# Ledger of designs, part 86: designed miniproteins, single chains

Each design is a single chain, and the fold is of that chain. pLDDT is the mean over its residues in the fold that is shown.

## One batch from the design tools (miniprotein)

Design m3169
Fold by ESMFold2-Fast:
Structure m3169 (fold): chain A 87 residues (1-87)
Amino acid sequence: MQQTDQLIQQGMDYLSQGDYDRAIDYYQRALSIDPNNGDAWVNLAMVYLRQGDYSLATQYAQRALQSDNIVIQSAANSVLRQIQQQQ
């Protein structure tokens, strides 16, 4: 959906600026419109990874892996690999 894609992009922009609270807010808004939005799950995993919260990052990445979308699965696996390299 076009609106959810725009919310994800705005969240990514805030994440790149280090504004994690704003990034989380935008991803949560995307999930409120589309609860099965795998991009929102992956991007929440990325936010928590950048905050050093590996437990939450792992949880959101694992939720994204339950998606049948191969692009979402690939992104989730990328997050999990980064966590493994930090641990």
Scores: mean pLDDT 82

Design m3170
Fold by ESMFold2-Fast:
Structure m3170 (fold): chain A 60 residues (1-60)
Amino acid sequence: MLSFEELRELFEKDPEEAERLVRELIAEAEKAGKMEEAVRLESFLTMLRMKRYVEEKVAS
């Protein structure tokens, strides 16, 4: 499993690919019954999306 640090680095290089991978990890965690891990990944994805949204607005 990719670490959160690796996912953050990927998000900085390719936000769309990083979001896709996190969504896949969430689906795998849910399928495996790892609900705590799934919730943690969902929170992480929300944080990355908010960061991207703020950065895009400031960079404009």
Scores: mean pLDDT 76

Design m3171
Fold by ESMFold2-Fast:
Structure m3171 (fold): chain A 70 residues (1-70)
Amino acid sequence: MDAEKYNELGVQLFEEGKLEQARAHYEEAIKLDPNYARAWYNLGLVLTALGKEQEALEAFLKAFELEPGI
């Protein structure tokens, strides 16, 4: 799968409440494309849902650095 497909599946898993599986798919998207701002943003959202506030903030900051309008 390419980075975009991992991100899309991660979004589906997040909507189903499968937070750890969603996290894993966003992390795979980022491994394939470290500059994928949307995957970093989505990682921030799932980390927030998991209560990992500091890690979520770091992911959001990375997304914003890559794409300030995100």
Scores: mean pLDDT 87

Design m3172
Fold by ESMFold2-Fast:
Structure m3172 (fold): chain A 90 residues (1-90)
Amino acid sequence: MALEAARLALEAGLLAAKKADREGLPLAIAGALRAIGAIFLVERLGDERRAAEDALAGAEAALEAAEIAGDEEAKELAEKAIELARKALE
């Protein structure tokens, strides 16, 4: 579940970035970069717990960026990523 959460967080961050203004763009990019780090933690190191923590942080940043941008699709992707990351941490 950590890898799926990270991939959705990345998609949410990138989608939010496409509609982001000056206020949302750094947050959307930060979320996407954190999600990329989470993907590498799973794929290269097998560190699923740390990946889930980073995916959660990335998804939360992407959610805030999506809310600033008014992007409902990015918001839904970020909310799903948050749910999956929280499940991976249980």
Scores: mean pLDDT 86

Design m3173
Fold by ESMFold2-Fast:
Structure m3173 (fold): chain A 66 residues (1-66)
Amino acid sequence: KEELRKLFKEMLDLGVELLHLAMEYVIAKREGASPEEIARLEAQMDETVAKLREVEKKYNEALKKL
């Protein structure tokens, strides 16, 4: 059960990070930020999504071992 708590916390942390990046992205686009800054935010969001999916996969695998 400790492993499930650890993975869930990791998912929460990544989810919060993704939300912050998404908010920065929306604000940057609205305020006319440079294409370079927008591309940087998109890359960070893509990386965070990939990490979140990896942890989600581990969490689901751990759930099946209940």
Scores: mean pLDDT 83

Design m3174
Fold by ESMFold2-Fast:
Structure m3174 (fold): chain A 66 residues (1-66)
Amino acid sequence: SLEEIQKKIKELKEEIKKRSKELFGKEYTLDEAEEQAKKNNDKELLELIKEMKRLEVEGLRLLLSQ
């Protein structure tokens, strides 16, 4: 459901924010976090970002199918 997708996106955003703060010492935007993850070869952070983007696309598809 859209609600489940939105909940999961929120959880992933919080995990990305937490991990970025722990690894880089400050909060980054999603795009900045992705750039830093690529620069530092942080595969786990990149996978979290990819999953969030995938869910955002799925959520958009559900909204547009109304």
Scores: mean pLDDT 78

Design m3176
Fold by ESMFold2-Fast:
Structure m3176 (fold): chain A 91 residues (1-91)
Amino acid sequence: AIRVRLEAPDSVKVGETLTVKATADAPPARVRIEVYDEDGNLVASAESDAPEVTLEFTPTKPGKYAVRAEAEDADGRVSGSDGKIITVEEP
């Protein structure tokens, strides 16, 4: 199985750009990052076929944001995942 590690800050402020990084320990067919706001809306995503993908985004609303990273194998099966909650604070 592919192991995925997600790196992201624990908190940021509205209007501050944050960086999310996902790293796979073996070559994936695809690594994907998705970020959801407190209302469950997808606000940012990135994907790559390299073992590392980086996503930058600037939140416009405070709240708890859910971040998920997944690695897919050559057959399109999810082989690894990681997740984190980021707290977005008022400026």
Scores: mean pLDDT 82

Design m3177
Fold by ESMFold2-Fast:
Structure m3177 (fold): chain A 81 residues (1-81)
Amino acid sequence: SSLAKAGVYEEVVYATFKSEDQREEAKKALKEAQPAAEFEKVSDNEMRVTIRGLTEEQVRKAVEVLKKYADKVETEGIRRV
Protein backbone atom coordinates (compact mmCIF):
# COMPACT_ATOMS: atom_id res chain seq x y z
CA SER A 1 0.00 0.00 0.00
CA SER A 2 1.05 3.64 -0.43
CA LEU A 3 1.12 4.17 3.36
CA ALA A 4 3.66 1.35 3.80
CA LYS A 5 6.11 3.21 1.51
CA ALA A 6 6.18 6.22 3.89
CA GLY A 7 7.28 4.36 7.02
CA VAL A 8 10.83 3.66 8.19
CA TYR A 9 12.13 3.15 11.74
CA GLU A 10 14.66 5.51 13.30
CA GLU A 11 16.74 5.55 16.49
CA VAL A 12 19.08 8.32 17.63
CA VAL A 13 21.84 6.98 19.86
CA TYR A 14 24.35 8.91 21.98
CA ALA A 15 27.40 6.71 22.49
CA THR A 16 30.30 7.48 24.83
CA PHE A 17 33.68 5.80 24.30
CA LYS A 18 36.74 5.44 26.54
CA SER A 19 39.00 6.71 23.73
CA GLU A 20 39.00 8.18 20.21
CA ASP A 21 40.44 4.90 18.90
CA GLN A 22 37.51 2.92 20.32
CA ARG A 23 35.11 5.44 18.74
CA GLU A 24 36.66 4.85 15.30
CA GLU A 25 36.52 1.05 15.77
CA ALA A 26 32.83 1.30 16.71
CA LYS A 27 32.14 3.45 13.63
CA LYS A 28 33.77 0.86 11.33
CA ALA A 29 31.87 -2.03 12.94
CA LEU A 30 28.51 -0.25 12.75
CA LYS A 31 29.07 0.89 9.15
CA GLU A 32 29.73 -2.74 8.19
CA ALA A 33 26.43 -3.84 9.83
CA GLN A 34 24.41 -0.73 8.85
CA PRO A 35 25.95 1.29 5.97
CA ALA A 36 23.14 3.89 6.07
CA ALA A 37 23.95 4.91 9.67
CA GLU A 38 24.80 8.61 10.07
CA PHE A 39 27.63 9.60 12.43
CA GLU A 40 28.15 12.99 14.08
CA LYS A 41 31.07 13.79 16.40
CA VAL A 42 29.79 15.47 19.58
CA SER A 43 33.13 15.43 21.45
CA ASP A 44 36.42 13.48 21.40
CA ASN A 45 34.75 10.57 23.22
CA GLU A 46 31.06 11.00 22.27
CA MET A 47 29.19 10.35 19.02
CA ARG A 48 25.60 10.86 17.89
CA VAL A 49 24.45 8.04 15.61
CA THR A 50 21.26 8.07 13.55
CA ILE A 51 20.18 4.55 12.59
CA ARG A 52 17.37 3.90 10.11
CA GLY A 53 15.83 0.64 8.97
CA LEU A 54 12.83 -0.83 7.21
CA THR A 55 11.99 -2.80 10.37
CA GLU A 56 12.24 -2.22 14.12
CA GLU A 57 14.30 -5.44 14.38
CA GLN A 58 16.89 -4.10 11.90
CA VAL A 59 17.29 -0.93 13.99
CA ARG A 60 17.56 -2.90 17.27
CA LYS A 61 20.27 -5.15 15.78
CA ALA A 62 22.33 -2.11 14.74
CA VAL A 63 22.04 -0.56 18.23
CA GLU A 64 23.28 -3.84 19.78
CA VAL A 65 26.38 -3.72 17.54
CA LEU A 66 27.12 -0.21 18.84
CA LYS A 67 26.63 -1.31 22.49
CA LYS A 68 29.42 -3.89 22.10
CA TYR A 69 31.98 -1.08 21.55
CA ALA A 70 30.60 1.82 23.62
CA ASP A 71 31.19 2.47 27.32
CA LYS A 72 27.76 4.10 27.60
CA VAL A 73 24.78 4.22 25.25
CA GLU A 74 21.77 6.50 25.64
CA THR A 75 18.76 5.91 23.36
CA GLU A 76 15.54 7.87 22.84
CA GLY A 77 13.56 4.80 21.73
CA ILE A 78 12.77 3.51 18.26
CA ARG A 79 10.25 5.63 16.36
CA ARG A 80 8.46 5.38 13.04
CA VAL A 81 9.21 8.29 10.68
Scores: mean pLDDT 75

Design m3178
Fold by ESMFold2-Fast:
Structure m3178 (fold): chain A 99 residues (1-99)
Amino acid sequence: NVEEAKKLLEEGEKYFKAGDYEEAIKAYEKALELLPEDHPLRGEALYKLGEVYEALGDYDKALAAYEEATRIYEKNGDYKGALEPGYNAGLLLMKRWLS
């Protein structure tokens, strides 16, 4: 299942780069279904899903995804992996407070 999840993360990234946001979301969501709770790859999937939602302008979903990605990375002791989703979540919160 982990190898299948990795392929789905790669597939989602290809869709995202092509601008196929709905297919990217489906691929990342399917990857999450294959991964057990708090698995490190869930952090990567959620971070990428947050990037797709942000590109779509769905800032509430992007924020939720970035915060959950940060939580999973931190829970697994991957504080470096948490930096980008945490930073992106912070930027979205700042934009929300300035609105």
Scores: mean pLDDT 87

Design m3179
Fold by ESMFold2-Fast:
Structure m3179 (fold): chain A 66 residues (1-66)
Amino acid sequence: LTEEQELEVWEALAIIRVTVAAKYGTPEELKAEQERLIARVEASDFTPEQKERIIETIRETAEHHL
């Protein structure tokens, strides 16, 4: 995978995981999933700009689901 393809995969997985937690989980589970995903992104080898892009996707996806 190229860096861009890897970034797209991380974004897609983040959207799926956050959406599942938002639709089928409790508010506490949604918050925990967001925190876990953000921690994984921060631990990754991505650039600060790429990390911010994924984190923004996580937050926006969660906000969209109330």
Scores: mean pLDDT 82

Design m3180
Fold by ESMFold2-Fast:
Structure m3180 (fold): chain A 60 residues (1-60)
Amino acid sequence: SLSERLRREREEWRREIIEVASKHARELGAIAMKLVGDKEEEAEKAREEAERAEKELEEK
C-alpha cells in the first residue's frame, strides 16, 4: 500500500540521516580535539616562557 511505502521510505531516510549526522559528529569531534590540543600547547609554552623570564629577573 501507499502508506506502507511511505513508512519504509521514511525509515530509510531516517537511517541515512543518522549515518550522516554520526559522521559529522565524529569529524567535528576530531576538529574540536585538535583545537583544544593546539591551545593547550600554546598555553604551556607561554607558561614556560613566563616562568623562565621570572627566574631570570630573580637570578639577574
Scores: mean pLDDT 80

Design m3181
Fold by ESMFold2-Fast:
Structure m3181 (fold): chain A 64 residues (1-64)
Amino acid sequence: EFEELIEKAKEALEAGDVDTALEYLREALILSQSDPEKVSLLTEAIRALKAGDVDEAIALLDEA
């Protein structure tokens, strides 16, 4: 489920749909609350998207 949400978020970003990607990433963040490494990566990806840096967000999600 977590990996499915990350894949859907990346697909949304490739389609230019940042709002949909943010929804998937927030759901993934809820599922990963007990995993500090995943929480850190997702938090950085969400910050990148809010700053308008889609390429950075995709790179971070490739590591999640």
Scores: mean pLDDT 80

Design m3182
Fold by ESMFold2-Fast:
Structure m3182 (fold): chain A 69 residues (1-69)
Amino acid sequence: SSADQAELARLGTEIGRALRAGDLAAARAHLEKTRPLMSEAEYAALVAALDAGDWDAVDRLLTRALLRL
């Protein structure tokens, strides 16, 4: 839905800002809020990418989920 797309886009922006600031706790908190907007597999991949410090993968996965919604 458009509401889900807007919320995921907002959360993606917050995650990106937190990562650029080096605030991993804030990034994780915003990432957890994306869980109901995506599949369990998509969420697991996002968590793995964030834990690995692969921020390019985080951005790609968020964009992919947004385009699916």
Scores: mean pLDDT 84

Design m3183
Fold by ESMFold2-Fast:
Structure m3183 (fold): chain A 60 residues (1-60)
Amino acid sequence: LDEAEAALKAGDYETAVKLLEEEIKRNPTARAYALLGEAYFKLGEDVKAEEWFAKANQLA
């Protein structure tokens, strides 16, 4: 998760998506879903971002 957050802060959104998808497969958490939503939002994928934020809210 920390590596995915570092990728997001560095602007490497594609790497962040990849790392977050792997994290979610192992340990699905509201935080991981929210970060994936943020990564998609930064990539301009607003619809996907909203879907992942909604999933994060459901887990919280």
Scores: mean pLDDT 81

Design m3184
Fold by ESMFold2-Fast:
Structure m3184 (fold): chain A 58 residues (1-58)
Amino acid sequence: SGLERWIARELEEAGLSPEEARRRAREIVDAAGGDFHRALELAGEYLRELKEREERER
């Protein structure tokens, strides 16, 4: 789906491999139950955690 593809692209830009990004995007969309806004919220939370983890490593 377009939503899953968009989330996967954002995760790749955040540093995930294409394979991991696709898997995570699918998990996020599944967890959202197909809700577009919920999927964006979950993706945003995951991206925020990735960024915070990188910042704490420094």
Scores: mean pLDDT 78

Design m3185
Fold by ESMFold2-Fast:
Structure m3185 (fold): chain A 84 residues (1-84)
Amino acid sequence: RRDALADEAIRNARKGMEYAKKGDSQKAAEYFEEALRNAEQAGLPDEAIEALRKGVEYAKKGDHEKAVEYFSEAIRLIAEARAA
């Protein structure tokens, strides 16, 4: 269900952010890629999907600060889309 996938995207993004803050780039990237897959399957707005893609890109580069920023933005955009 779309709403369940959106919730899962947020949960996986938060888990990825926790691992990124710990410097675990591999686990952060795994959770972030799962969040992106959940968001795409949920049909979330392109703006939220773009933010998630940028987050994955920065996580893979080891830029944990930028990754956290983009995933925080994605979570905000997902929450706004669900409130509308």
Scores: mean pLDDT 80

Design m3186
Fold by ESMFold2-Fast:
Structure m3186 (fold): chain A 63 residues (1-63)
Amino acid sequence: SRLEEARKLAEEVVALDPSAQPYADRLIEATERFERDPSLENEIELGVALIAVAVAKVAARKA
């Protein structure tokens, strides 16, 4: 499920950089909201949360 994929990505980014916990938490919350209500607003928030986590993961790997 999308929620399982989001949890795996959240765990990966926090394992690389514990300071990324707020981005990981946002991704989980955005995914849960989108699963309950797949509105355009919730889809946009999920997209933003995914980009933020991807950026954090790239930054952690360069450190």
Scores: mean pLDDT 83

Design m3187
Fold by ESMFold2-Fast:
Order: sequence, then C-alpha cells, then structure tokens
Structure m3187 (fold): chain A 62 residues (1-62)
Amino acid sequence: GEIGGRAARAAALAAGGSEEEAEAAARVAEEEGLSVVEAAGAGAGTAGGDGRTALAAALAEA
C-alpha cells in the first residue's frame, strides 16, 4: 500500500540510491503490497547500500 511505497522510497534513498531507483522500489512495493520491513529490504537491495540505514528510514515513514 501507500505506506509500503513511501517506506521503499525512503529506504532506497537512505541506502544511497538514485531518485529513479527510489521511484522504482516504491512502485514495486505498492503493486505487490509489501510490508514496511519487506519494502526496506527491496529499497536497500535496489540501492546496494547499508540495510541498517535503509530499515531505519523505512520505519520512520511507517
């Protein structure tokens, strides 16, 4: 849902991803109905960054 999309976007950006990567991660999270934790993993994976930082950013959006 919307929260998952915002969480995925925040996670991707926090992990050092681009705006395009963040938008792609948010769209996937919204379409697949990912939870905040699942969205954080998707965002971190897309950006190739620190999963800890990505999870913290995702939780802040929840």
Scores: mean pLDDT 73

Design m3188
Fold by ESMFold2-Fast:
Structure m3188 (fold): chain A 60 residues (1-60)
Amino acid sequence: AITLVVEGLSEEGAKKAAEWVNRNFPDSEAKAEGGKVIVTSTGSVSHAIGAALAALGEGL
């Protein structure tokens, strides 16, 4: 598994981003913790990065 952390979001932004990743990336699990989103992917590095970038876009 690959774990990426997205930082610099608001608490509500992180929560929204985590929910979006969990709905749209089946190989990834996202958890919101404060202004952070912790993305864990069982797929490739590319899938993990894609999920993390999507989380950043949704959380902003």
Scores: mean pLDDT 76

Design m3189
Fold by ESMFold2-Fast:
Structure m3189 (fold): chain A 96 residues (1-96)
Amino acid sequence: MKEKLEKMSKEELIKVFLDLWRQKNADLERERAEAEQAKRDGSGERYVAHQLRIIGLELELENDPEAREFREMVRDALEGKLTKEQLIEGILKLEE
C-alpha cells in the first residue's frame, strides 16, 4: 500500500487524504445534505431532526482527539503545508 502512495504526486495524495476524511465523516456530510433538502422541501420536522443529528455528530468529533488531529491535517493539506511523507502517514492512519 505505502509503495503505491509513494508513486503518487503531492496533489494526488492530498486528494486521496481528503476523500478518505470525507468518507470517514460520511454520516455528517449525509445529514447536512438531508437537512438542506428538508429545508428546500419546507419540512420543518425533518429539518430539525437532521439538525439534531448534526449537532450530535459534531460534538462527537469535537470530543475525539484523533478526529481533531485529522481536522488539523485537513487544514494543513489544503494550505499545502504537509510534506508527501506526512500525507502518506495520514492516509495510512485514516485507513485503520
Scores: mean pLDDT 76

Design m3190
Fold by ESMFold2-Fast:
Structure m3190 (fold): chain A 95 residues (1-95)
Amino acid sequence: GLEPPSPEVRARVLALLEEGRERAKEIEDEEAREFALEALESAEAAVRAGATIAAVILHIAVSLTVAKNLGLEEAAELLDELLDGVSAVAAAAGL
């Protein structure tokens, strides 16, 4: 739907993005690390601003595609896992 996420769904998505940011800090390649951190910070800001979960999923999917095209393998791997995680939360919530 186009409605804002429930507080419970929002909290679960924010928790996944926070875990993703901690994992991004461990990426050894500086360019991939910076890309992943910026993408996740942008996604977190969107959630906090009341974006739909569908919009957050699209943002992560676009960031994943860009990371793959730039050859940022560790960033792409992390974003792919987070895309799966956020999508699973959305599906469980009936979104």
Scores: mean pLDDT 85

Design m3191
Fold by ESMFold2-Fast:
Structure m3191 (fold): chain A 99 residues (1-99)
Amino acid sequence: IDEREIAEAMVRMMISVGKILAEKGEYEEAAEMYRKAVELGERELGPDHPAVAEALLNLGEAYAKLGKLEEAKEAYRRAAEIGDAEIQARARENLAKIE
């Protein structure tokens, strides 16, 4: 296990914690956790890594819940650009709902 594998595990853990916070309705705290996951993932794994795409999708969903629609759109746009087929589909569906 190298630093990159540890970083990916940490990013995925941050996403999991963010999801728990979002389920509790703590969307500001969830968004902060997803933002940290994006920052760590971009730095350690690269901006196009699948974990970054998942963090961006969840960040967009949290921003949408907070009424931060422009920030949500930007996060979904980036998730659609770099994510796999499932992430791309979910990001596009969420964009359609706020356009």
Scores: mean pLDDT 87

Design m3192
Fold by ESMFold2-Fast:
Structure m3192 (fold): chain A 56 residues (1-56)
Amino acid sequence: MEGTPVKVLKVEGDYTIVEGKFPVGTKIGQLGNEVVKTEGDYTRVKGPVADGDKVL
């Protein structure tokens, strides 16, 4: 999944919700923000992520 662009669904406080399932610990975006939870069809990332940010 490295290099996969993500779609942001919404921002919840300090977390960004992205479409799709990524394992906990996956780094996403220029800052390498970490996946903290996978829930159904979406993934919760700690910190800011923009549409099109890539899985590292």
Scores: mean pLDDT 79

Design m3193
Fold by ESMFold2-Fast:
Structure m3193 (fold): chain A 80 residues (1-80)
Amino acid sequence: AISRAEFDATLAALSDEDRLRVGEALAVLADTVDALRAAGVPEAEIAAREAALLARFYAALKAGDLDAAVALVREFAARA
């Protein structure tokens, strides 16, 4: 898993526009998690789904593929 410091360093290397897009994607993720919780999905299941998504999201960001990272969050929201 990517560390918080490694993630923050990755964000610091992004343009202001790309950093905003990452922030918007993370807001969509937070809203999706809240929707799953409101729908009665168990916390353990929500945590497992979020962890799997974040691992792929961070890998895409480290690869410099912001479009893939954003698409992963949109796919997660659409499946919720």
Scores: mean pLDDT 80

Design m3194
Fold by ESMFold2-Fast:
Structure m3194 (fold): chain A 60 residues (1-60)
Amino acid sequence: SITVTLNAPTLEGAIGAALAAIGEDPSAVVKVEGNTVTVTLADTPEGRALAAELKALYDS
């Protein structure tokens, strides 16, 4: 498994990141702690691509 941690500037951003992760991979394990979102994905090319995409879009 791979894990990516996202530090959103707002709670709304954190919720957006969590919803995006689940929407792209319904089997993703998502933990939200304030503005911090931790997403655990399968260690596959698709999982690695999604982790990079989420970090580019939601980690400020």
Scores: mean pLDDT 80

Design m3195
Fold by ESMFold2-Fast:
Order: C-alpha cells, then sequence, then structure tokens
Structure m3195 (fold): chain A 60 residues (1-60)
C-alpha cells in the first residue's frame, strides 16, 4: 500500500495527471479514501495552471 501510494504520487507528478485522473488512478489501485484525497490534492497543485488554461478556452 505505501509503495503503491509512492508510485502513484510519482506517476501523477511525472505525467501531470488531472485531479480526476489522480482519483481514478487511486481507486484503480485500491488505495484508501484518505490516500486518494492526498493524490487529488497533489494533482490539483501540479495541474492548476493546465486547469486555468482549459477554463480560459471554455470561457472564450
Amino acid sequence: SDETFEKAKELIVEYELSPEAARELAEALGLSKEQADELVAIARGKNRPDVEELLKKIEE
């Protein structure tokens, strides 16, 4: 579980996964709700610029 969580964190950071993709990854790996929430928070931090860019496109 701890090793799986560490690998999931690395994948989220390396591939810049969205918060939704991070949640899906955590669920697919059978991680706890708390670990899934942590991965989503990490993805939000890393992908916030991408989300803002996408929101700009939608607003246009």
Scores: mean pLDDT 72

Design m3196
Fold by ESMFold2-Fast:
Structure m3196 (fold): chain A 58 residues (1-58)
Amino acid sequence: SSAQVEALVAAAREADALAAAGREDEAITLLSQATGVPVSSFAEGLAAAKRALLEAQS
């Protein structure tokens, strides 16, 4: 539904602001709550993305 999509967009923007403030764990928790995806899956994804970015810049 449009309301569900809008809620997810709002959660994503708030998570982005939390991450920018160095509150990465809170950002991951918020995204987990909004999507129903486990916190561990987001943590693994973020770790993989950071590794890929480092490799691309090497």
Scores: mean pLDDT 76

Design m3197
Fold by ESMFold2-Fast:
Structure m3197 (fold): chain A 69 residues (1-69)
Amino acid sequence: SEEIKEFIEKLDKRIEELEEEIKKLEEKLKKEKDPEKKKKLKREIEELEGIIDLLEGVKKYLEKKEEEK
């Protein structure tokens, strides 16, 4: 359905936003010298990667359902 396609497009945009946020955090991590701040940045990156994995899973499930119709 068109509604599912529109929802997939919204998921793609959110994933792109999160990937850009990760990229900014990775650049901060490369410049950071404080070990404790590095740990915090690494945790934030891992949390965002986990969210992206979840959203990608939802997207693939929805894409498969559209292909099965």
Scores: mean pLDDT 85

Design m3198
Fold by ESMFold2-Fast:
Structure m3198 (fold): chain A 66 residues (1-66)
Amino acid sequence: SKTKELLREAIKAAREGDNVKAAELALKAAQESTDLKVRQLAYEAAKAALEDGDNEKAIELLEEAL
């Protein structure tokens, strides 16, 4: 699934400390998914990474979306 690939790449970027890349990949995952729960979690992960710099929370939300 393209959505699952984007979620995994977002997790990798967040683990590497790349907040911007993690947020961009999470937003792409949200846009690619038709699942409302996955979209919401990916959107919240993007916000956590970009607005708060909270990569740990972003990873948790992205793993929950998988």
Scores: mean pLDDT 85

Design m3199
Fold by ESMFold2-Fast:
Structure m3199 (fold): chain A 74 residues (1-74)
Amino acid sequence: TVVTSPVSYTLKVGESLTGTLPKGAVAEILKDGKVIAKFGEGPFSYTFTEAGKYEVVITFPDGTVVKIPVTVKE
């Protein structure tokens, strides 16, 4: 199952996205459709150093995929 967040996040350059992924989950950060970062299970932190349009794709071990739009402003 694919689930898209109904709300996009808006961040500023220098702000971080943090969280903790459960066992077997994977998070990928995409910029303009290209994977620029990938995280496995456990705590993660990513600091956005460049303005642009991003997407965070979280894949859970049961096959559920969550897509989260992120806009980073200068």
Scores: mean pLDDT 78

Design m3200
Fold by ESMFold2-Fast:
Structure m3200 (fold): chain A 92 residues (1-92)
Amino acid sequence: SSSLEKRLQELADKLQQEGLKVEIEVRGNEVVITITTDDVTRLTAIALIAIGLSLDGYDIEVEISGDTLTVTVRGETRDEALEKAIRFLESL
């Protein structure tokens, strides 16, 4: 669990160095990832990656409001949600 949370934070930090504002909240069996950028093309690409994972059977909810994308990743356990969130961020 601590190893998964560390990896998730490392990925968020990397994306922030690339100019994305990334906020992560871990709530039980949910990971809420909020991504903000003025790069509409990149935001759209990220949303499509999240949709692709949802079609691959992941319990993922995607919401877009203005320059902000919210991706909620759910698992049967906290660790499953963290692993799925890591896979999403590694795809960006």
Scores: mean pLDDT 87

Design m3201
Fold by ESMFold2-Fast:
Structure m3201 (fold): chain A 71 residues (1-71)
Amino acid sequence: MISDRELDFAVALLHAATLLAIARSKGDFEKAEEYERLIDELVAAHRAGDWEGFDAAVERLKELDKEYEKE
């Protein structure tokens, strides 16, 4: 079975990819670049087993999502 951390990774990637797709559809290229960077950070942390860096990237993703909800 998938571990809890692998599930966390899959959920975080899906969330980031969804926000990236929404940003691109709205022509918000600045937000799209921020989400692309976060996806890269999530993937790098996962490959390195850096779960502290992974958790930090997830928190940054949540903060960006809150900023987008204010529009």
Scores: mean pLDDT 78

Design m3202
Fold by ESMFold2-Fast:
Structure m3202 (fold): chain A 97 residues (1-97)
Amino acid sequence: DPAARLAALQQQAEENKELSELFREGQELLKNVSLAERYRYIARFLREKLGDEESAELAEEIAEALEKTGELTPEQLEKQREVARRVSEFLDKLLSS
């Protein structure tokens, strides 16, 4: 449940200054930004906070495709699923332990 995960992440962010700053930046970006800009944020998060360069590069490719065409190829949709899986695994790990 994404809403439950976001609520738990928000609570944990209040107890951790770095997570609090990340959550605040994420909320500001998500208020008035395109899907492409959201993937840019995800790429930055994966690279800077998780050290996951491979998933960050996939997220950047998705953002660039959305900026140029507004659509994803079948290959890019598979990359989008991989990025979503990585983010979900990270959130599950943070919220479960």
Scores: mean pLDDT 70

Design m3203
Fold by ESMFold2-Fast:
Structure m3203 (fold): chain A 58 residues (1-58)
Amino acid sequence: SELDELKREAERLLSRLGTLSREEAARALVQMAERFKRLGMDNAAEFFRAMAEEIRAL
């Protein structure tokens, strides 16, 4: 399903965050949050949005 594929993409993103620049990581997390929000997964969207904000604050 679309949601299952998105969850797998999110897991891959989280596993590789340390290999990305701060700007790349924040951008990828914002894009992931928007994708979860479009599927009605508000809690997941908020989680990724909050993580992007933390990374931008560094």
Scores: mean pLDDT 87

Design m3204
Fold by ESMFold2-Fast:
Structure m3204 (fold): chain A 74 residues (1-74)
Amino acid sequence: MELPSEAELLLFAAEMERGLANYYKKQGKVDLAKEEYERAIELYEQAIQVSTDPELRKRAEEGLKEAKKELEKL
């Protein structure tokens, strides 16, 4: 069984936190949404730092950009 890379696990965690933040935002739970977007941002930044895969880095950079935009709108 192939284990995912650390960068892949961090990207997955970042995507999950961003999804949770979007969920809280839709429920009007702004403080919780803010916390989860901030966590997603940190995880995307970590994925970018540890990844040497250009495609994974691009996906993490796009996720980071979207999470930051959503956080600014709160």
Scores: mean pLDDT 85

Design m3205
Fold by ESMFold2-Fast:
Structure m3205 (fold): chain A 72 residues (1-72)
Amino acid sequence: MDAANAEAKRLFQEAVAAGAAAYAAGASEEEAIRLTVERARKAIEESRKIGADPELIEEMEKEREEVEKLLK
C-alpha cells in the first residue's frame, strides 16, 4: 500500500503542477483548468490500477471535480 499511495500522490501532484505551469506560461485560465482536469483524471486512473488506497482515490476525485466545476 505505501508504495502505491506514494506513487498516486506523486502522479496527482504532477497533474496539478502541469496545469499551474501552463497557466504561468500564458495559457488561458480555461485551458489551464482543462489540462489540470485531464492530467488529474489520468493520475486517478493510474492510481486505481496500482492499488492505491480507495480513500486517497476518493479524495483525489473530489479535488478533480472541484477544479472541473470552475469550467464555464
Scores: mean pLDDT 81

Design m3206
Fold by ESMFold2-Fast:
Structure m3206 (fold): chain A 99 residues (1-99)
Amino acid sequence: MENYIPAGEAIVKRGVKLKAVSDDEYEAEFEFEAPKTDKPVDLQLLVLSGGRVLASEILKDVKPGEKYKVKITVKNAKSLGLPKGEVEADVIALALEKI
């Protein structure tokens, strides 16, 4: 079990377009600049639509201020009630410091 505390301000990307990659999967692709923290941190990425978490990913040992191109797969689109075609989601990145 890893204990984490929030480090720095959450970064929010609104209106990220989800691309259908199958009839039940979407992909969120975006570029992200890592928060300027004092040391490398883990980033928890959350893909949200309508107040629901559709997908989550953890990037470990992210260097401050570096740019990352990230792809997150949203699975089970039909059970999540996502429409066919273009879907927009928000992406939230939380910097986490290991205690």
Scores: mean pLDDT 74

